# Designed miniproteins, single chains, continued (4), part 18

Each design is a single chain, and the fold is of that chain. pLDDT is the mean over its residues in the fold that is shown.

## One batch from the design tools (miniprotein)

Design m12598
Fold by ESMFold2-Fast:
Structure m12598 (fold): chain A 76 residues (1-76)
Amino acid sequence: MEKVLILLGKGVDQERVKAIIEELGGKILSEDATTIVAEVPDVEKLIQALEEAGYEVFYQKLSTGDYDYLIQVSPK
């Protein structure tokens, strides 16, 4: 599993993003009003599912630190 830091843009439905993560076999590790930390089996599938749900997604693979990917989710 990949550990991802997800930054939620203004107007993003956090509960919908969490549901997408869990549907793909991911696990929510922690959350706050603007951030979700999760483990996901496939980051590319997560990005595709978020885009299909109507979000604009930016992501970056991280080479160091506690997270494998930084993902930014914004409304279209």
Scores: mean pLDDT 85

Design m12599
Fold by ESMFold2-Fast:
Structure m12599 (fold): chain A 93 residues (1-93)
Amino acid sequence: SNGLVKLKEEAKKKFEEGLKGLEIPLEEGGYEELKKKLEKAIKFAKEKIELLREKAGEYANEDVLEFIKELEKYIEEAKKLLEEAEKEIEALK
């Protein structure tokens, strides 16, 4: 289905933008594999936000705060892609 190809391309773009250096092969597998990869990407971004907040504390400069906001935006976009993947999985039952 064209939906899977579009979701894989969107997820790949988000991984390239939000998780530089984390190559997740999105070309193989169906919606279930895409779901698992999106869940891992969300977890990684959340852990990175926690680390940044811990290291910067209340004295975080504007660059660190902007990076946290970018990661939070990435998580929300990845969650939307995850919801679409779950919807397609249910439609294929």
Scores: mean pLDDT 67

Design m12600
Fold by ESMFold2-Fast:
Structure m12600 (fold): chain A 101 residues (1-101)
Amino acid sequence: AAAPTLSGDSVVQEGGEATLTARLPDSEARDLRWILQLPSGERRDLGEAGVAYEAKVEGSTVTLTIRGLRAEDSGVYYLEATDSSGNRLRSQPVTLTVVPP
């Protein structure tokens, strides 16, 4: 019951935009990280993966917008956070597939 929910675009065209929306169970959650997991099992922070993104926090809602999508941006996305009690949280994964134009 304490895990963030995650929903959003699952198939988008290369060069386009994807939006993912997370709902936090705790609006005081901190250390928010957007993670991309590649098919190899490698996990990357979006900033370290070179993904062009914008993140917005409004209360318990966290919105991720990825612009200028590339084939390399395909993979499994999720949000990690720490709640106000220090518990580690991870959202349900969302698989994003970037298709050629």
Scores: mean pLDDT 77

Design m12601
Fold by ESMFold2-Fast:
Structure m12601 (fold): chain A 85 residues (1-85)
Amino acid sequence: SKNDHVLDNAGKGDNLVFAAEIEEGMADFYLAQGRNEAAALHYEQAAELYRKAAEYFKLSGDEDKANEAEQKSQELRARAEELAA
């Protein structure tokens, strides 16, 4: 059974990662079509979702998942900035 303090926050983080992966997939599809501006917008959205996931993983005490999500957020934001330039 879920713990209302720790496991629920981890579950929220996992749900946000799943949403971020969908946005990454959309960005990759637009990038493959040469639609760099559309790809950049979806990478920015994925980055924001990973940033929020990192916050929930930090609240759950999962530092490894929090660090991984934060790294993904920073990487995707940098990629979006390159595509928007």
Scores: mean pLDDT 87

Design m12602
Fold by ESMFold2-Fast:
Structure m12602 (fold): chain A 68 residues (1-68)
Amino acid sequence: SIDDLRKELEEIDAEIRQIDDQIATLEQQMAQNGESLDMSIELGVLETRRAVLLVTRRRLEQKIKELE
């Protein structure tokens, strides 16, 4: 249903916000302590996860519009 799709969208938005907070924290740590290989890898993983979630979010928004 449209309500189920809206709930999925809210869950994805919450996960994106959590990833944004993790990226911000990691960038602050890199600025203070210097960039390490492990930090660079973690940042890349977070950025990739965020990009995938944004694609899923866009698809859900399109489905909701089609059902409205």
Scores: mean pLDDT 87

Design m12603
Fold by ESMFold2-Fast:
Structure m12603 (fold): chain A 74 residues (1-74)
Amino acid sequence: AAAERARRLFEAGRWDEVAADPRAPLPLRAYALARLGRFEEAQRVLAGFLARGGDPEDPYVRAAMALLREAARE
């Protein structure tokens, strides 16, 4: 499945491929974008996920938000 493929790429640290996959779960895609320094795109993906009723306690949502907060302090 597309979500399984995205998760395997994520586990392998293939951030570019996860970020480019439109079928990747949004939390994984947001984290990958944040790891690549593409913070505005990561923020838009997170906002879209949360607006659809996505879980704000998702570990990848929380990890992506932590990266975005760190970048905002720089």
Scores: mean pLDDT 80

Design m12604
Fold by ESMFold2-Fast:
Structure m12604 (fold): chain A 61 residues (1-61)
Amino acid sequence: SREERIRKAGEGALKLALAGLSPRTAVALASRNSGVSSREAGREAERIAKERGIDLRFPEV
């Protein structure tokens, strides 16, 4: 579903950013891999980061 793709993109972007990629690059790669927009991926990644107490910002959110 679209919601599952958005969640996977957000999780992927957060994982890539934590591995040392810039948030913008992490979002671009994760959105491409999941077939969702960078805005959706960035917004979901920031939501997940906040939920987990991770202080990370994504430029598309």
Scores: mean pLDDT 80

Design m12605
Fold by ESMFold2-Fast:
Structure m12605 (fold): chain A 92 residues (1-92)
Amino acid sequence: MIDPLKLYFDISNIVIEGIEKGLSDEELKKRVREFALSHGLDEETAEKIAEAAVKIYKDYLERLKQGKPKREVDIEFSLKLGKEVNKILLES
């Protein structure tokens, strides 16, 4: 059985690394999808998680662009990512 907490932390790290490296939407999607597939998730679930990660990544960048404090944006990012990943896993 997949550990949702471990999966969430690992996906969070992939997205954070993607932010730091300035990865494109497609590159970030590919990394998250490949990671999810490697953990035994089906292609449909892996794609949903990858799409959610990119959406949250874009929201993070937009909030930083709006001049919000980085600490506030970092907290919002972590909460949104965890919530969306858990929702997708529960719907699978």
Scores: mean pLDDT 76

Design m12606
Fold by ESMFold2-Fast:
Structure m12606 (fold): chain A 85 residues (1-85)
Amino acid sequence: KVEELLRQAEEYEKKAEESLRLKEEVQRETDEKLKEYDELSKVDPEEAKKKKEEVQAEGDVLTGNLTGSARTYKELAERLRKEAE
């Protein structure tokens, strides 16, 4: 039973790590798209501004959700480790 709780805690810790990794991926993709729109701004500054605002807003929502998921998984893992005591 203790081993099962520890295994579940490890699984949630892994999910938290995966969420943080996905967050870094989303941040990187957002930064890359913003750089692409810096080039677009030389051709169509109005469209570039709109796209940058949309991409940043979407990135912020996704990274916020992933941060929340990571926190929740870490809390679940901590609770399971405490129960395994």
Scores: mean pLDDT 85

Design m12607
Fold by ESMFold2-Fast:
Structure m12607 (fold): chain A 63 residues (1-63)
Amino acid sequence: SGVAEALVEQAEGIKESADNGLLTKEEAIQQIEKLREELEKADVSKKVKDEALSKLDSILDSL
């Protein structure tokens, strides 16, 4: 869960950077998709993984 939580927090930080004009929307999407891929490879329970993936998808949809 700690790994999944850290990846979601990183994605939230990437969104904040994009919202503040420090990253383009395209750059933010690319970085968050990389975090999504890392999460899919993480050794965490299916429930934790599915919940965190849902949060990442929500962040992507909000960009």
Scores: mean pLDDT 86

Design m12608
Fold by ESMFold2-Fast:
Structure m12608 (fold): chain A 105 residues (1-105)
Amino acid sequence: SLPPPKLSAAEVVALKLADAIAKGETGDLEVEVEQEPLDEEERKEYEKLKKEVEKEIEKEGLTLKPDVEIEDPDPAVAGLIELLAQAYANETGDASNKIKVTVKV
């Protein structure tokens, strides 16, 4: 049997944000995820994904920026999570909610 796919911290955050939207939750969000130290290839994939998300945000004209607190040793992962939080705020129409993400290494 194939091992279960490893979800990245950003993917776990995206799934939790999507679940909150599906449930109609618009309050403050707190997310804890575990992430092994990224290798060079994983960092490049995060940077690539970050650029793609930035392009979509700019293309869609998303202007709402939530209050985001991220405890993450990797700036590429933190940057992607900030963009996902911005997308979440624009989807819910509410930027007043605080989003806290803690990434455990």
Scores: mean pLDDT 68

Design m12609
Fold by ESMFold2-Fast:
Structure m12609 (fold): chain A 56 residues (1-56)
Amino acid sequence: GPLSKEEREKLIKKAKEAVESTDDVATQLAAIHEVKKYVPEEKEEIEELEKIFKSK
């Protein structure tokens, strides 16, 4: 079923932590992909994750 607001916030937070804490490109891309798959409507959060990825 659709994720609750709290579950969405947790997913986005985990993805941000994964992208920021690791230099492994595969792990960073997997985290971004998971957000795009489960909460594609969170466009601004996805754009922020992609900016963090590009800044590394």
Scores: mean pLDDT 79

Design m12610
Fold by ESMFold2-Fast:
Structure m12610 (fold): chain A 90 residues (1-90)
Amino acid sequence: MLEEAKQLVDEAEKALRDGNYEKSYELARKAIELVKENPDLDPKEKRLILASVGYIIERAYQKGAISKEEADRLLAEIDRLMKEVFEKEK
């Protein structure tokens, strides 16, 4: 499952570089869902994935691929997941 999330992030970053912001957004969203479904993933790896998808969502918003409301909602979800990871690492 971690490998699937990493693959989604890599594909999302490639789509972002190619100017396919909608695809980048969809792949980043799928990576968030995999992290949510697998709470027992390595906290360090989870943090890296969440940081990458947060960046992708911000870029997709800046390029007009998603609304401000959607971007804010997803970034809030990422922030919540990041806080959970921080608590587990102590």
Scores: mean pLDDT 79

Design m12611
Fold by ESMFold2-Fast:
Structure m12611 (fold): chain A 79 residues (1-79)
Amino acid sequence: ASPGDVLAAAIEVVAANPDLSAAEREALELGMRLLSAGASPEEVLAAVRDHLTARGESEEEIERALAVVRELIDRAAAL
């Protein structure tokens, strides 16, 4: 997806999820950056997991954040 498509998808994710946690917002921002740089969905999800694990996030928070990133990937692919 183009950087513009990724940004449009991210706006839709935020609108659909108004109460995103700090971890979910950080995951979305990292996901946007990597997708805009041409990373694959698998590379994006792995990088987000590694980032949040390194920051000491719980497994529950990591899985919630990955769900947000999967929504970003799916929405960007539809554009």
Scores: mean pLDDT 85

Design m12612
Fold by ESMFold2-Fast:
Structure m12612 (fold): chain A 66 residues (1-66)
Amino acid sequence: SKELQEKVLEAMRKAAEEAAKETGAEAEVSLEDGNLVIKVKGSEEAVEKVIEAATKAGTEESNKLL
C-alpha cells in the first residue's frame, strides 16, 4: 500500500516539475514524512497550473489501480 502511495506521489512530483518549467516558475518537490511538499515561486497563474498538474497526475495514477 505504501509503495503504491509513493508511485502516486512520484507522478505528482514529475507533473509539478514539468508545469513549473512550462510556466517559467521555480518548483521544488520533495517527500517529507510521506507527504508531498511542493514549493513554487512564480506568478499566481504558475502556482495554480503547478498544483493542477500535480493533482491531475496523482488522480490518473490512482485510477489505474481502481
Scores: mean pLDDT 75

Design m12613
Fold by ESMFold2-Fast:
Structure m12613 (fold): chain A 80 residues (1-80)
Amino acid sequence: SEAQKQAIDDAKANAKMIRNYVKQHLPPELAAQAEKLIDEGLKKFTEEAKKSNLSYDELVTKLGKYFQELAEKLQALVAA
């Protein structure tokens, strides 16, 4: 659906911004680990979005939860 395409495109755009930030500000080893977490999260969201019959607004809510989970994983990575 168009809602799924838009939500996936929004997720990809946000993931790209986070990857760019991580590459500029973290040591290479942590940046590589962070990029893996970003890619895994994006893949999971994309698969869930494609399987859903959710509206764009519902997908945006789900995307917000995805980024909250990603932030928690990135915080755990930096704390380790």
Scores: mean pLDDT 78

Design m12614
Fold by ESMFold2-Fast:
Structure m12614 (fold): chain A 67 residues (1-67)
Amino acid sequence: SEEEAVERIIELARKAGLDDNTIKQLKLVAENTGVENALLAARITLRRKGADPEILEELDQILKEVK
């Protein structure tokens, strides 16, 4: 479900060390614009932070599931 996908995105963001304020912003993006936009925002933010490639790969898997 989209709600489960959002929870997975948030968990990956926490694992990558994003702060609580950034996580709240990602939740807001999901609530207002949908899970795909939240996923894309998370991907951009994590790439900018130099997150581990494995975390980015997990985000890409979520994107394939939500289409």
Scores: mean pLDDT 82

Design m12615
Fold by ESMFold2-Fast:
Structure m12615 (fold): chain A 116 residues (1-116)
Amino acid sequence: SEAERERLLERERKFRLEVVKEKIRELYPGELSEEEIEELAREIIERLEELVRRAAELNNRALEARRNGDEAALEEAKEEARRLREELERFLEENPAAEPLLVMLAEVELDITLRI
């Protein structure tokens, strides 16, 4: 049911938030208020989700280009994938609290997006 799917998505969102908040507390002990920790965690999650969405769209474009024999579109997708990987690496260097989310996503979204 739709209500069951909404409950699962809300649980997943809460779990991601708590994991990032805990990592922030470990990395910056006593430096941030609980409100600042939550705001930072939400910002990190939103930015990572945007990068993951872009990677998924790019992977789908690469698959479509391969199916259609569009070599120009495939080469463009590969170049965009290289830039996106560089953006992701920089994001992780700037936001080490995001690292636990990558481990959680490895079997679903992140594994797919890194296969370009």
Scores: mean pLDDT 79

Design m12616
Fold by ESMFold2-Fast:
Structure m12616 (fold): chain A 109 residues (1-109)
Amino acid sequence: SMRLPDPAESEKYKALEAAKADDQLAAMRKEGVKQEYIDLAERLAAKAPSEEAARLAVLAVYEIEKAREAKEKGDVTTYTAHYLRAIGYIFELELMGVDVSELVELLKE
């Protein structure tokens, strides 16, 4: 039941991780992410104490949305990958002293 990683998707993801928060938000809009998640990511980025924290907040919202999509499709492997990435970004934000309460509530679906 494990799907091999698509190299193009892996490269796309690395580019997204390296991007500035505004460019990450633009990528989410282009990908057709639901407006409610884009609005949350924009709000969290605007409140972030640094560009790095803004980038991590946008990535956390993106990964939570991708985990939700995978869960709805019954793709446990893809769900787990996105869920673990989301937890990683939330953990980094918490270490920076950022309030992660909205992200934690979103993870509960």
Scores: mean pLDDT 81

Design m12617
Fold by ESMFold2-Fast:
Structure m12617 (fold): chain A 74 residues (1-74)
Amino acid sequence: EALESFEAQQKKIDEIVEKHIAELEKTDPEAAAALKKFREGWKNIRDGKPSPLPEEQVALLRARLAAELEALKA
Protein backbone atom coordinates (compact mmCIF):
# COMPACT_ATOMS: atom_id res chain seq x y z
CA GLU A 1 0.00 0.00 0.00
CA ALA A 2 1.55 3.33 1.06
CA LEU A 3 4.88 1.67 1.86
CA GLU A 4 4.79 -0.28 -1.40
CA SER A 5 4.15 2.83 -3.52
CA PHE A 6 6.96 4.65 -1.70
CA GLU A 7 9.39 1.82 -2.43
CA ALA A 8 8.40 1.75 -6.11
CA GLN A 9 8.92 5.51 -6.40
CA GLN A 10 12.31 5.28 -4.65
CA LYS A 11 13.38 2.60 -7.14
CA LYS A 12 12.50 4.88 -10.07
CA ILE A 13 14.47 7.71 -8.49
CA ASP A 14 17.51 5.45 -8.02
CA GLU A 15 17.30 4.56 -11.72
CA ILE A 16 17.18 8.24 -12.74
CA VAL A 17 20.15 9.12 -10.54
CA GLU A 18 22.17 6.14 -11.82
CA LYS A 19 21.43 7.14 -15.42
CA HIS A 20 22.49 10.72 -14.72
CA ILE A 21 25.75 9.55 -13.10
CA ALA A 22 26.52 7.26 -16.05
CA GLU A 23 25.97 10.14 -18.51
CA LEU A 24 28.03 12.56 -16.41
CA GLU A 25 30.86 10.02 -16.09
CA LYS A 26 31.44 10.26 -19.85
CA THR A 27 31.58 14.08 -19.93
CA ASP A 28 32.89 14.94 -16.44
CA PRO A 29 34.28 11.98 -14.46
CA GLU A 30 35.16 14.17 -11.44
CA ALA A 31 31.58 15.39 -11.09
CA ALA A 32 30.38 11.81 -11.56
CA ALA A 33 32.67 10.71 -8.71
CA ALA A 34 31.17 13.39 -6.45
CA LEU A 35 27.64 12.20 -7.26
CA LYS A 36 28.63 8.59 -6.60
CA LYS A 37 29.87 9.65 -3.17
CA PHE A 38 26.53 11.37 -2.49
CA ARG A 39 24.62 8.28 -3.67
CA GLU A 40 26.74 6.07 -1.38
CA GLY A 41 25.86 8.28 1.58
CA TRP A 42 22.17 8.10 0.68
CA LYS A 43 22.38 4.30 0.42
CA ASN A 44 23.92 4.10 3.89
CA ILE A 45 21.07 6.19 5.29
CA ARG A 46 18.47 3.99 3.56
CA ASP A 47 20.13 0.84 4.94
CA GLY A 48 19.89 2.30 8.43
CA LYS A 49 23.62 2.40 9.03
CA PRO A 50 24.78 4.78 11.76
CA SER A 51 25.85 8.17 10.47
CA PRO A 52 28.77 10.01 12.10
CA LEU A 53 26.89 13.32 11.79
CA PRO A 54 23.07 13.44 12.01
CA GLU A 55 23.03 16.90 10.40
CA GLU A 56 24.96 15.53 7.42
CA GLN A 57 22.48 12.66 7.16
CA VAL A 58 19.56 15.11 7.05
CA ALA A 59 21.35 17.26 4.46
CA LEU A 60 21.89 14.22 2.21
CA LEU A 61 18.20 13.27 2.52
CA ARG A 62 17.03 16.79 1.69
CA ALA A 63 19.37 17.07 -1.30
CA ARG A 64 18.21 13.68 -2.62
CA LEU A 65 14.52 14.59 -2.24
CA ALA A 66 15.10 17.93 -3.99
CA ALA A 67 16.75 16.15 -6.93
CA GLU A 68 13.87 13.65 -7.07
CA LEU A 69 11.31 16.45 -7.11
CA GLU A 70 13.09 18.21 -9.99
CA ALA A 71 13.29 14.94 -11.94
CA LEU A 72 9.54 14.39 -11.49
CA LYS A 73 8.79 17.87 -12.88
CA ALA A 74 10.48 17.09 -16.20
Scores: mean pLDDT 65

Design m12618
Fold by ESMFold2-Fast:
Structure m12618 (fold): chain A 67 residues (1-67)
Amino acid sequence: SASAEELLAQALAALRAGDLETARAHVRQLMKHPDGETLLKRAVLELLEAGDVALARQLGALGHEAS
């Protein structure tokens, strides 16, 4: 099975490609990992600090949907 870090990376790659269904599937798997919520929140904050506001909002929304 994919690691939480691999699932997060795949979700971000899918979002950058405009593939929302693939991103949703990877975020759903990520949220099944014990560290999934922590990794997702960290990634959202890092994207906001980098100025990737739209990507941060999309990732955060998928995390809430998967909860």
Scores: mean pLDDT 87

Design m12619
Fold by ESMFold2-Fast:
Structure m12619 (fold): chain A 59 residues (1-59)
Amino acid sequence: GPEEEIEAARKNLEAARRAETRAEALSALHDSQKVLERATSEEAKELAREAIEAAQKKL
């Protein structure tokens, strides 16, 4: 449900922010793109967009 989508998106954002390698950043980017495409919660989509931006800044 929406709460689970928000939790998943939040974990992906944390992973993107903590990424120290290109591989970690790419993994977080890919996972966040999947959340953005599949989530029904606007909060989860917004967190996914923030995670994508954070990951891209590290690439």
Scores: mean pLDDT 84

Design m12620
Fold by ESMFold2-Fast:
Structure m12620 (fold): chain A 85 residues (1-85)
Amino acid sequence: SEADLLTPDESELSPEERKAIELLRQGKAEEAVKIYEELLKKDPENEVIRYNLALAYLAAGKKEKAREILESLKVPLPALESLLD
């Protein structure tokens, strides 16, 4: 199932975040993952980037990597199981 990305106001998005969102919309999940990984290296505590990286991993079929990030964000188990379906 598709999960909704966390998309703050477009005026607050970096060009890299906009590109990653566009890649996900095009089904290029692996390319979007690479952009979010680089963004997370620059800002490791950014919860929006961490959550969107987890959704990009889900879109790429990498459920375990997505689970690790979502658990680190304290996503409740029922919501976590729903996202991983």
Scores: mean pLDDT 76

Design m12621
Fold by ESMFold2-Fast:
Structure m12621 (fold): chain A 76 residues (1-76)
Amino acid sequence: SMMELERTKILASLLFANSGLWLSLETPSVPEEQKAADLAFAQAALERAKEYGKRYGLSPLEQKLIEELQELIAQL
């Protein structure tokens, strides 16, 4: 269904955002400009997920990924 396709895109976006920030935290030599870009990407992913949630609701997995992403952002 179209709803399943959109959900898959949101999940992929959240996973990519989480991976990017996690790699930045694991790699001490990452430049501040790159950290800023990763943060901007993560914020965009969160906004897309919030819009999706307003339309269709969030699954437990989506909610968990959002919470984990917010925790990673707080560590920057």
Scores: mean pLDDT 80

Design m12622
Fold by ESMFold2-Fast:
Structure m12622 (fold): chain A 76 residues (1-76)
Amino acid sequence: MEEVIEELQKVEEEILELASKMSPENQKKLQEKLGKLHEELRAMYEAGEPLETILRKVLERAKEIKEWMKEMLEEE
């Protein structure tokens, strides 16, 4: 559990750093992705999924968003 939280914090810091380098247009796309993630997490929580399962999914989705952000920055 601590490892997942630590990794999530690191990914969050990396996402914030990448977001500061993104154009306003790409920041809007980021907001859309984060909104969809929030909706998925809410659905899992309402379905009674364990907190550990939800946290692991957050980490997976955060890593996917981070990779997308890197790709967008490379394409300029």
Scores: mean pLDDT 79

Design m12623
Fold by ESMFold2-Fast:
Structure m12623 (fold): chain A 75 residues (1-75)
Amino acid sequence: KEKEKKELLEKLEEALKLPTNAVIEFKGRKLSKGGIFLEAIKFIFNLSDEEAEELLQELTVSLSDEEILDILKSK
């Protein structure tokens, strides 16, 4: 679990350095920046797809991508 969390967080850090429309490859899948955030939230908080989408939308309204990454690192 910890190794996969670190891999997801590393991919998020890479995604933050790329253009908003960049596609990131993760475990053989092509994901948007939002897609990799969603996968990280689902994994770290042990949420369903719908719960993770709601949380991500709430976070992105009030917080920067860097602030969201910091929250994910703290869990």
Scores: mean pLDDT 75

Design m12624
Fold by ESMFold2-Fast:
Structure m12624 (fold): chain A 103 residues (1-103)
Amino acid sequence: SMADEEAQKIVEDAEKKADALIAQANELKKQGRVLDGLKLEKQAYTDLKEAYERAAELAEDPELKRLFILKAIGAEISVIGIDIDIEIAERKGEKHALSLFNL
C-alpha cells in the first residue's frame, strides 16, 4: 500500500540520519570527547526509536508493523545501554570511560 511505502521511507530516512549522527559520535569519542559522543549517540537512537514508532503506526501490513515495533524496542535497548555508559563516564571522568570502551 501507499501507507506501507511511506512508512518504509520514514524508516530509511531516519536510519540514514542515525548513521550520520553515530559516525559523528564515534569521531567525538576518538577525540577524547566521550561524553559529547555518548549524548549524540543517545540522540541518534532516541530519534530512530520515534521514527520506528511513527512508521509502525502508519504501516497497514501487519508483518511490517511488527518489524517496526521490534526495531523500536531495539533502539530503546540501545538508549538504555548508552545511559549506563553516560553515568559511568560522568562518575569516573572521560579518562577512565575511554579505558572501558576499549574492552
Scores: mean pLDDT 88

Design m12625
Fold by ESMFold2-Fast:
Structure m12625 (fold): chain A 99 residues (1-99)
Amino acid sequence: MEELAEKAEKMGREYALKSGADEKDAEAAGKGAYEGAKEKSGYVGGRKALELGASLSAAGSGVGGAGKATSSPESLEAARETARKIREIGDEIEAELAK
């Protein structure tokens, strides 16, 4: 049960770091993913994963100078990719709960 939450935490943190987030913001992103996974409802988990993706996108775009140009194609692509990764985490949680 805890393994899903830990996996979500690792994925969220790893993805935030890869997106240029600071270690502190990456830790916050990982914690958010952990809490979302711990809530353990496939339907709620999927929705929370999307919300978390938006949150991570906001955090990632604010860190590493992305706040300089919010309209930049790079920051929008990073936000989209973050949302996609959080969606994947949500799908994985749903698949695990279906077992």
Scores: mean pLDDT 54

Design m12626
Fold by ESMFold2-Fast:
Structure m12626 (fold): chain A 64 residues (1-64)
Amino acid sequence: SAEDHKKRLEFQKKVAAEQRKLFAAPPAQQKQAAEEYDKIHEEYLEYFGSLEDLEKQRKRAEAE
């Protein structure tokens, strides 16, 4: 649980960082930035299972 919590926080930071890069990227680099974002997102799904499970976990965390 503690290790999973740490992994989720690290992954949230990575996703947020890649999303920021995507928004800040010049048009010429936007495709590459989007690919990097997709890769990080896919790794997250690999670690935590299905997209539905991921969405439910995120919703529950936000709702407390």
Scores: mean pLDDT 69

Design m12627
Fold by ESMFold2-Fast:
Structure m12627 (fold): chain A 65 residues (1-65)
Amino acid sequence: MEKEIEELKKRIEDLKAEIDSLKTQVDNMKAELEKLRNERHKKALEYSKKVVDEIKQKRADEAAA
């Protein structure tokens, strides 16, 4: 009985270390996903800025008239 308990404790510690390693890998992948998301968002923002600038110009022209 005691021998089996010690062997199980050792396996639990090994699995704990593996879980911590996998958590680090997940954090790294999450950072890469954020990077790709930001790239996509920049493209959408460039289009949005162009539309906003056109609206601002039209409103300025109306206010000046």
Scores: mean pLDDT 81

Design m12628
Fold by ESMFold2-Fast:
Structure m12628 (fold): chain A 82 residues (1-82)
Amino acid sequence: METKKQNIIEFLQMIDPDDEEVQKLIAEIENTEDLEEILELFREFMRSLGFTEEEAEEAVKIVESAESLDELIEKLRELLGK
């Protein structure tokens, strides 16, 4: 749990640390202990960035399966860079 949660927070800090919406999402994730709720927050964030429901679900799967920050960054970059 802690590793996946921290990886998401660090990823968000890398993409746009000065965005108020990103900072709010990070704070909300930090206050959440339920992995399913964290994944839902991340899915909604991806949707808010203009990604499709399918792309948001793929991003959630990447977050759920990634065991390290480096793996998370690499796989999400592949998804977002297409």
Scores: mean pLDDT 76

Design m12629
Fold by ESMFold2-Fast:
Structure m12629 (fold): chain A 85 residues (1-85)
Amino acid sequence: MTAEEAARLFLSAQTPDEAIEAARKVGADEAVENMRKAKEQGPEYGELAVQAARAAGRSLLKHPDLTPEQAAEAIANAMRAAAEA
């Protein structure tokens, strides 16, 4: 998968389920698990998963040196940081 293809998947996410599916297609198993747990905690945490996916998509478009795997790790890290804040 190219960075542009991954960016399109992440930027198309409008719901927590779509964000989880985008992370799964990229192969980001840790991000999938973190987003799934966030969705289970309530709508506010589900929205954070959508925001994290779109942020990863934007980062891939602005920073073409990022791999899809690095963008997926950034999602996982963002979800952990949100849980700690």
Scores: mean pLDDT 72

Design m12630
Fold by ESMFold2-Fast:
Structure m12630 (fold): chain A 70 residues (1-70)
Amino acid sequence: SRTYLVVTRQDDDSLEVEVYDEDDRLLGTYRARGRDAVLAFRDRLAALGAEAERRAWERDGAASLPPAPP
């Protein structure tokens, strides 16, 4: 089965990451708000290669992404 990311930049300059399966079913969401959280989240996503990201998610679901900030 396929999984994919939808990354949306919000009006407040935060990032929302949604994880979907091939039937467009939402599996999980992650948000980064504030300057430091947004930068850390962008860096984390940029560090993941498509194949490494896929493997990590196949093993642990969405565990490859940082948790949503408080």
Scores: mean pLDDT 57

Design m12631
Fold by ESMFold2-Fast:
Structure m12631 (fold): chain A 71 residues (1-71)
Amino acid sequence: DLLKRVKKLLDDADRRIRDMEGRILSYRLRRLGALVDGDVEKAREYEELMRRAEEEKENYLKLKKDALDSL
């Protein structure tokens, strides 16, 4: 059943996207804390973690688009 398979892929991608959004928010808050403390190096570490989470989120968004375009 193609529709059931596509729905499962979309649901799985949505869960991953929400996970990445939560991680991005967490890293953003930790980065702000590091900046308040004057720890520029720690802030840069969180910026890199945010970038990686944003890239992973973009990959899942692309997967969703490709799955929908296949219908």
Scores: mean pLDDT 86

Design m12632
Fold by ESMFold2-Fast:
Structure m12632 (fold): chain A 77 residues (1-77)
Amino acid sequence: SLEEAGRLAKEGVRALVEKDFDRALELFLQAVELLLEEGRRDLAISLLEYAIELFEALNAPQEVIDRLRAKLEELKR
């Protein structure tokens, strides 16, 4: 559901602020998958772009950022 996707994205932001980058990545990717299940590819792309900016601003490991960018590239094809 869109509500569940929003909940997971909020949990992802919390994990990211706590510097738990692996958990934040998991939560954001789960939110993206729920948005795709709801047919909201537009929201999934927007969420990934937002997440990438936030991960970069918080100096997340490049390997984590690369996984988000790979998912974004997949969705934009």
Scores: mean pLDDT 89

Design m12633
Fold by ESMFold2-Fast:
Structure m12633 (fold): chain A 76 residues (1-76)
Amino acid sequence: SAMEEELKEEARKLLALIEEKEEELIEKAKEEGLVPVEKVKLAIETMRRLAELIVSGSASMEELEKLAREAEAELK
């Protein structure tokens, strides 16, 4: 479907952005002090994993939801 194709394209762009900007994002978080760096790293890793699963097409929506909930629980 168009939605699935668009989601995969967005996921690929996100992976490229993370690869290029991860170090800069972490450094900016350290400088700004708005959130703990470890939470920023966890968020980046979770987004990367979700994007990789979407691109590969190997994960069900239920698996993606589970991963998102696990990340949410870690932030509480």
Scores: mean pLDDT 74

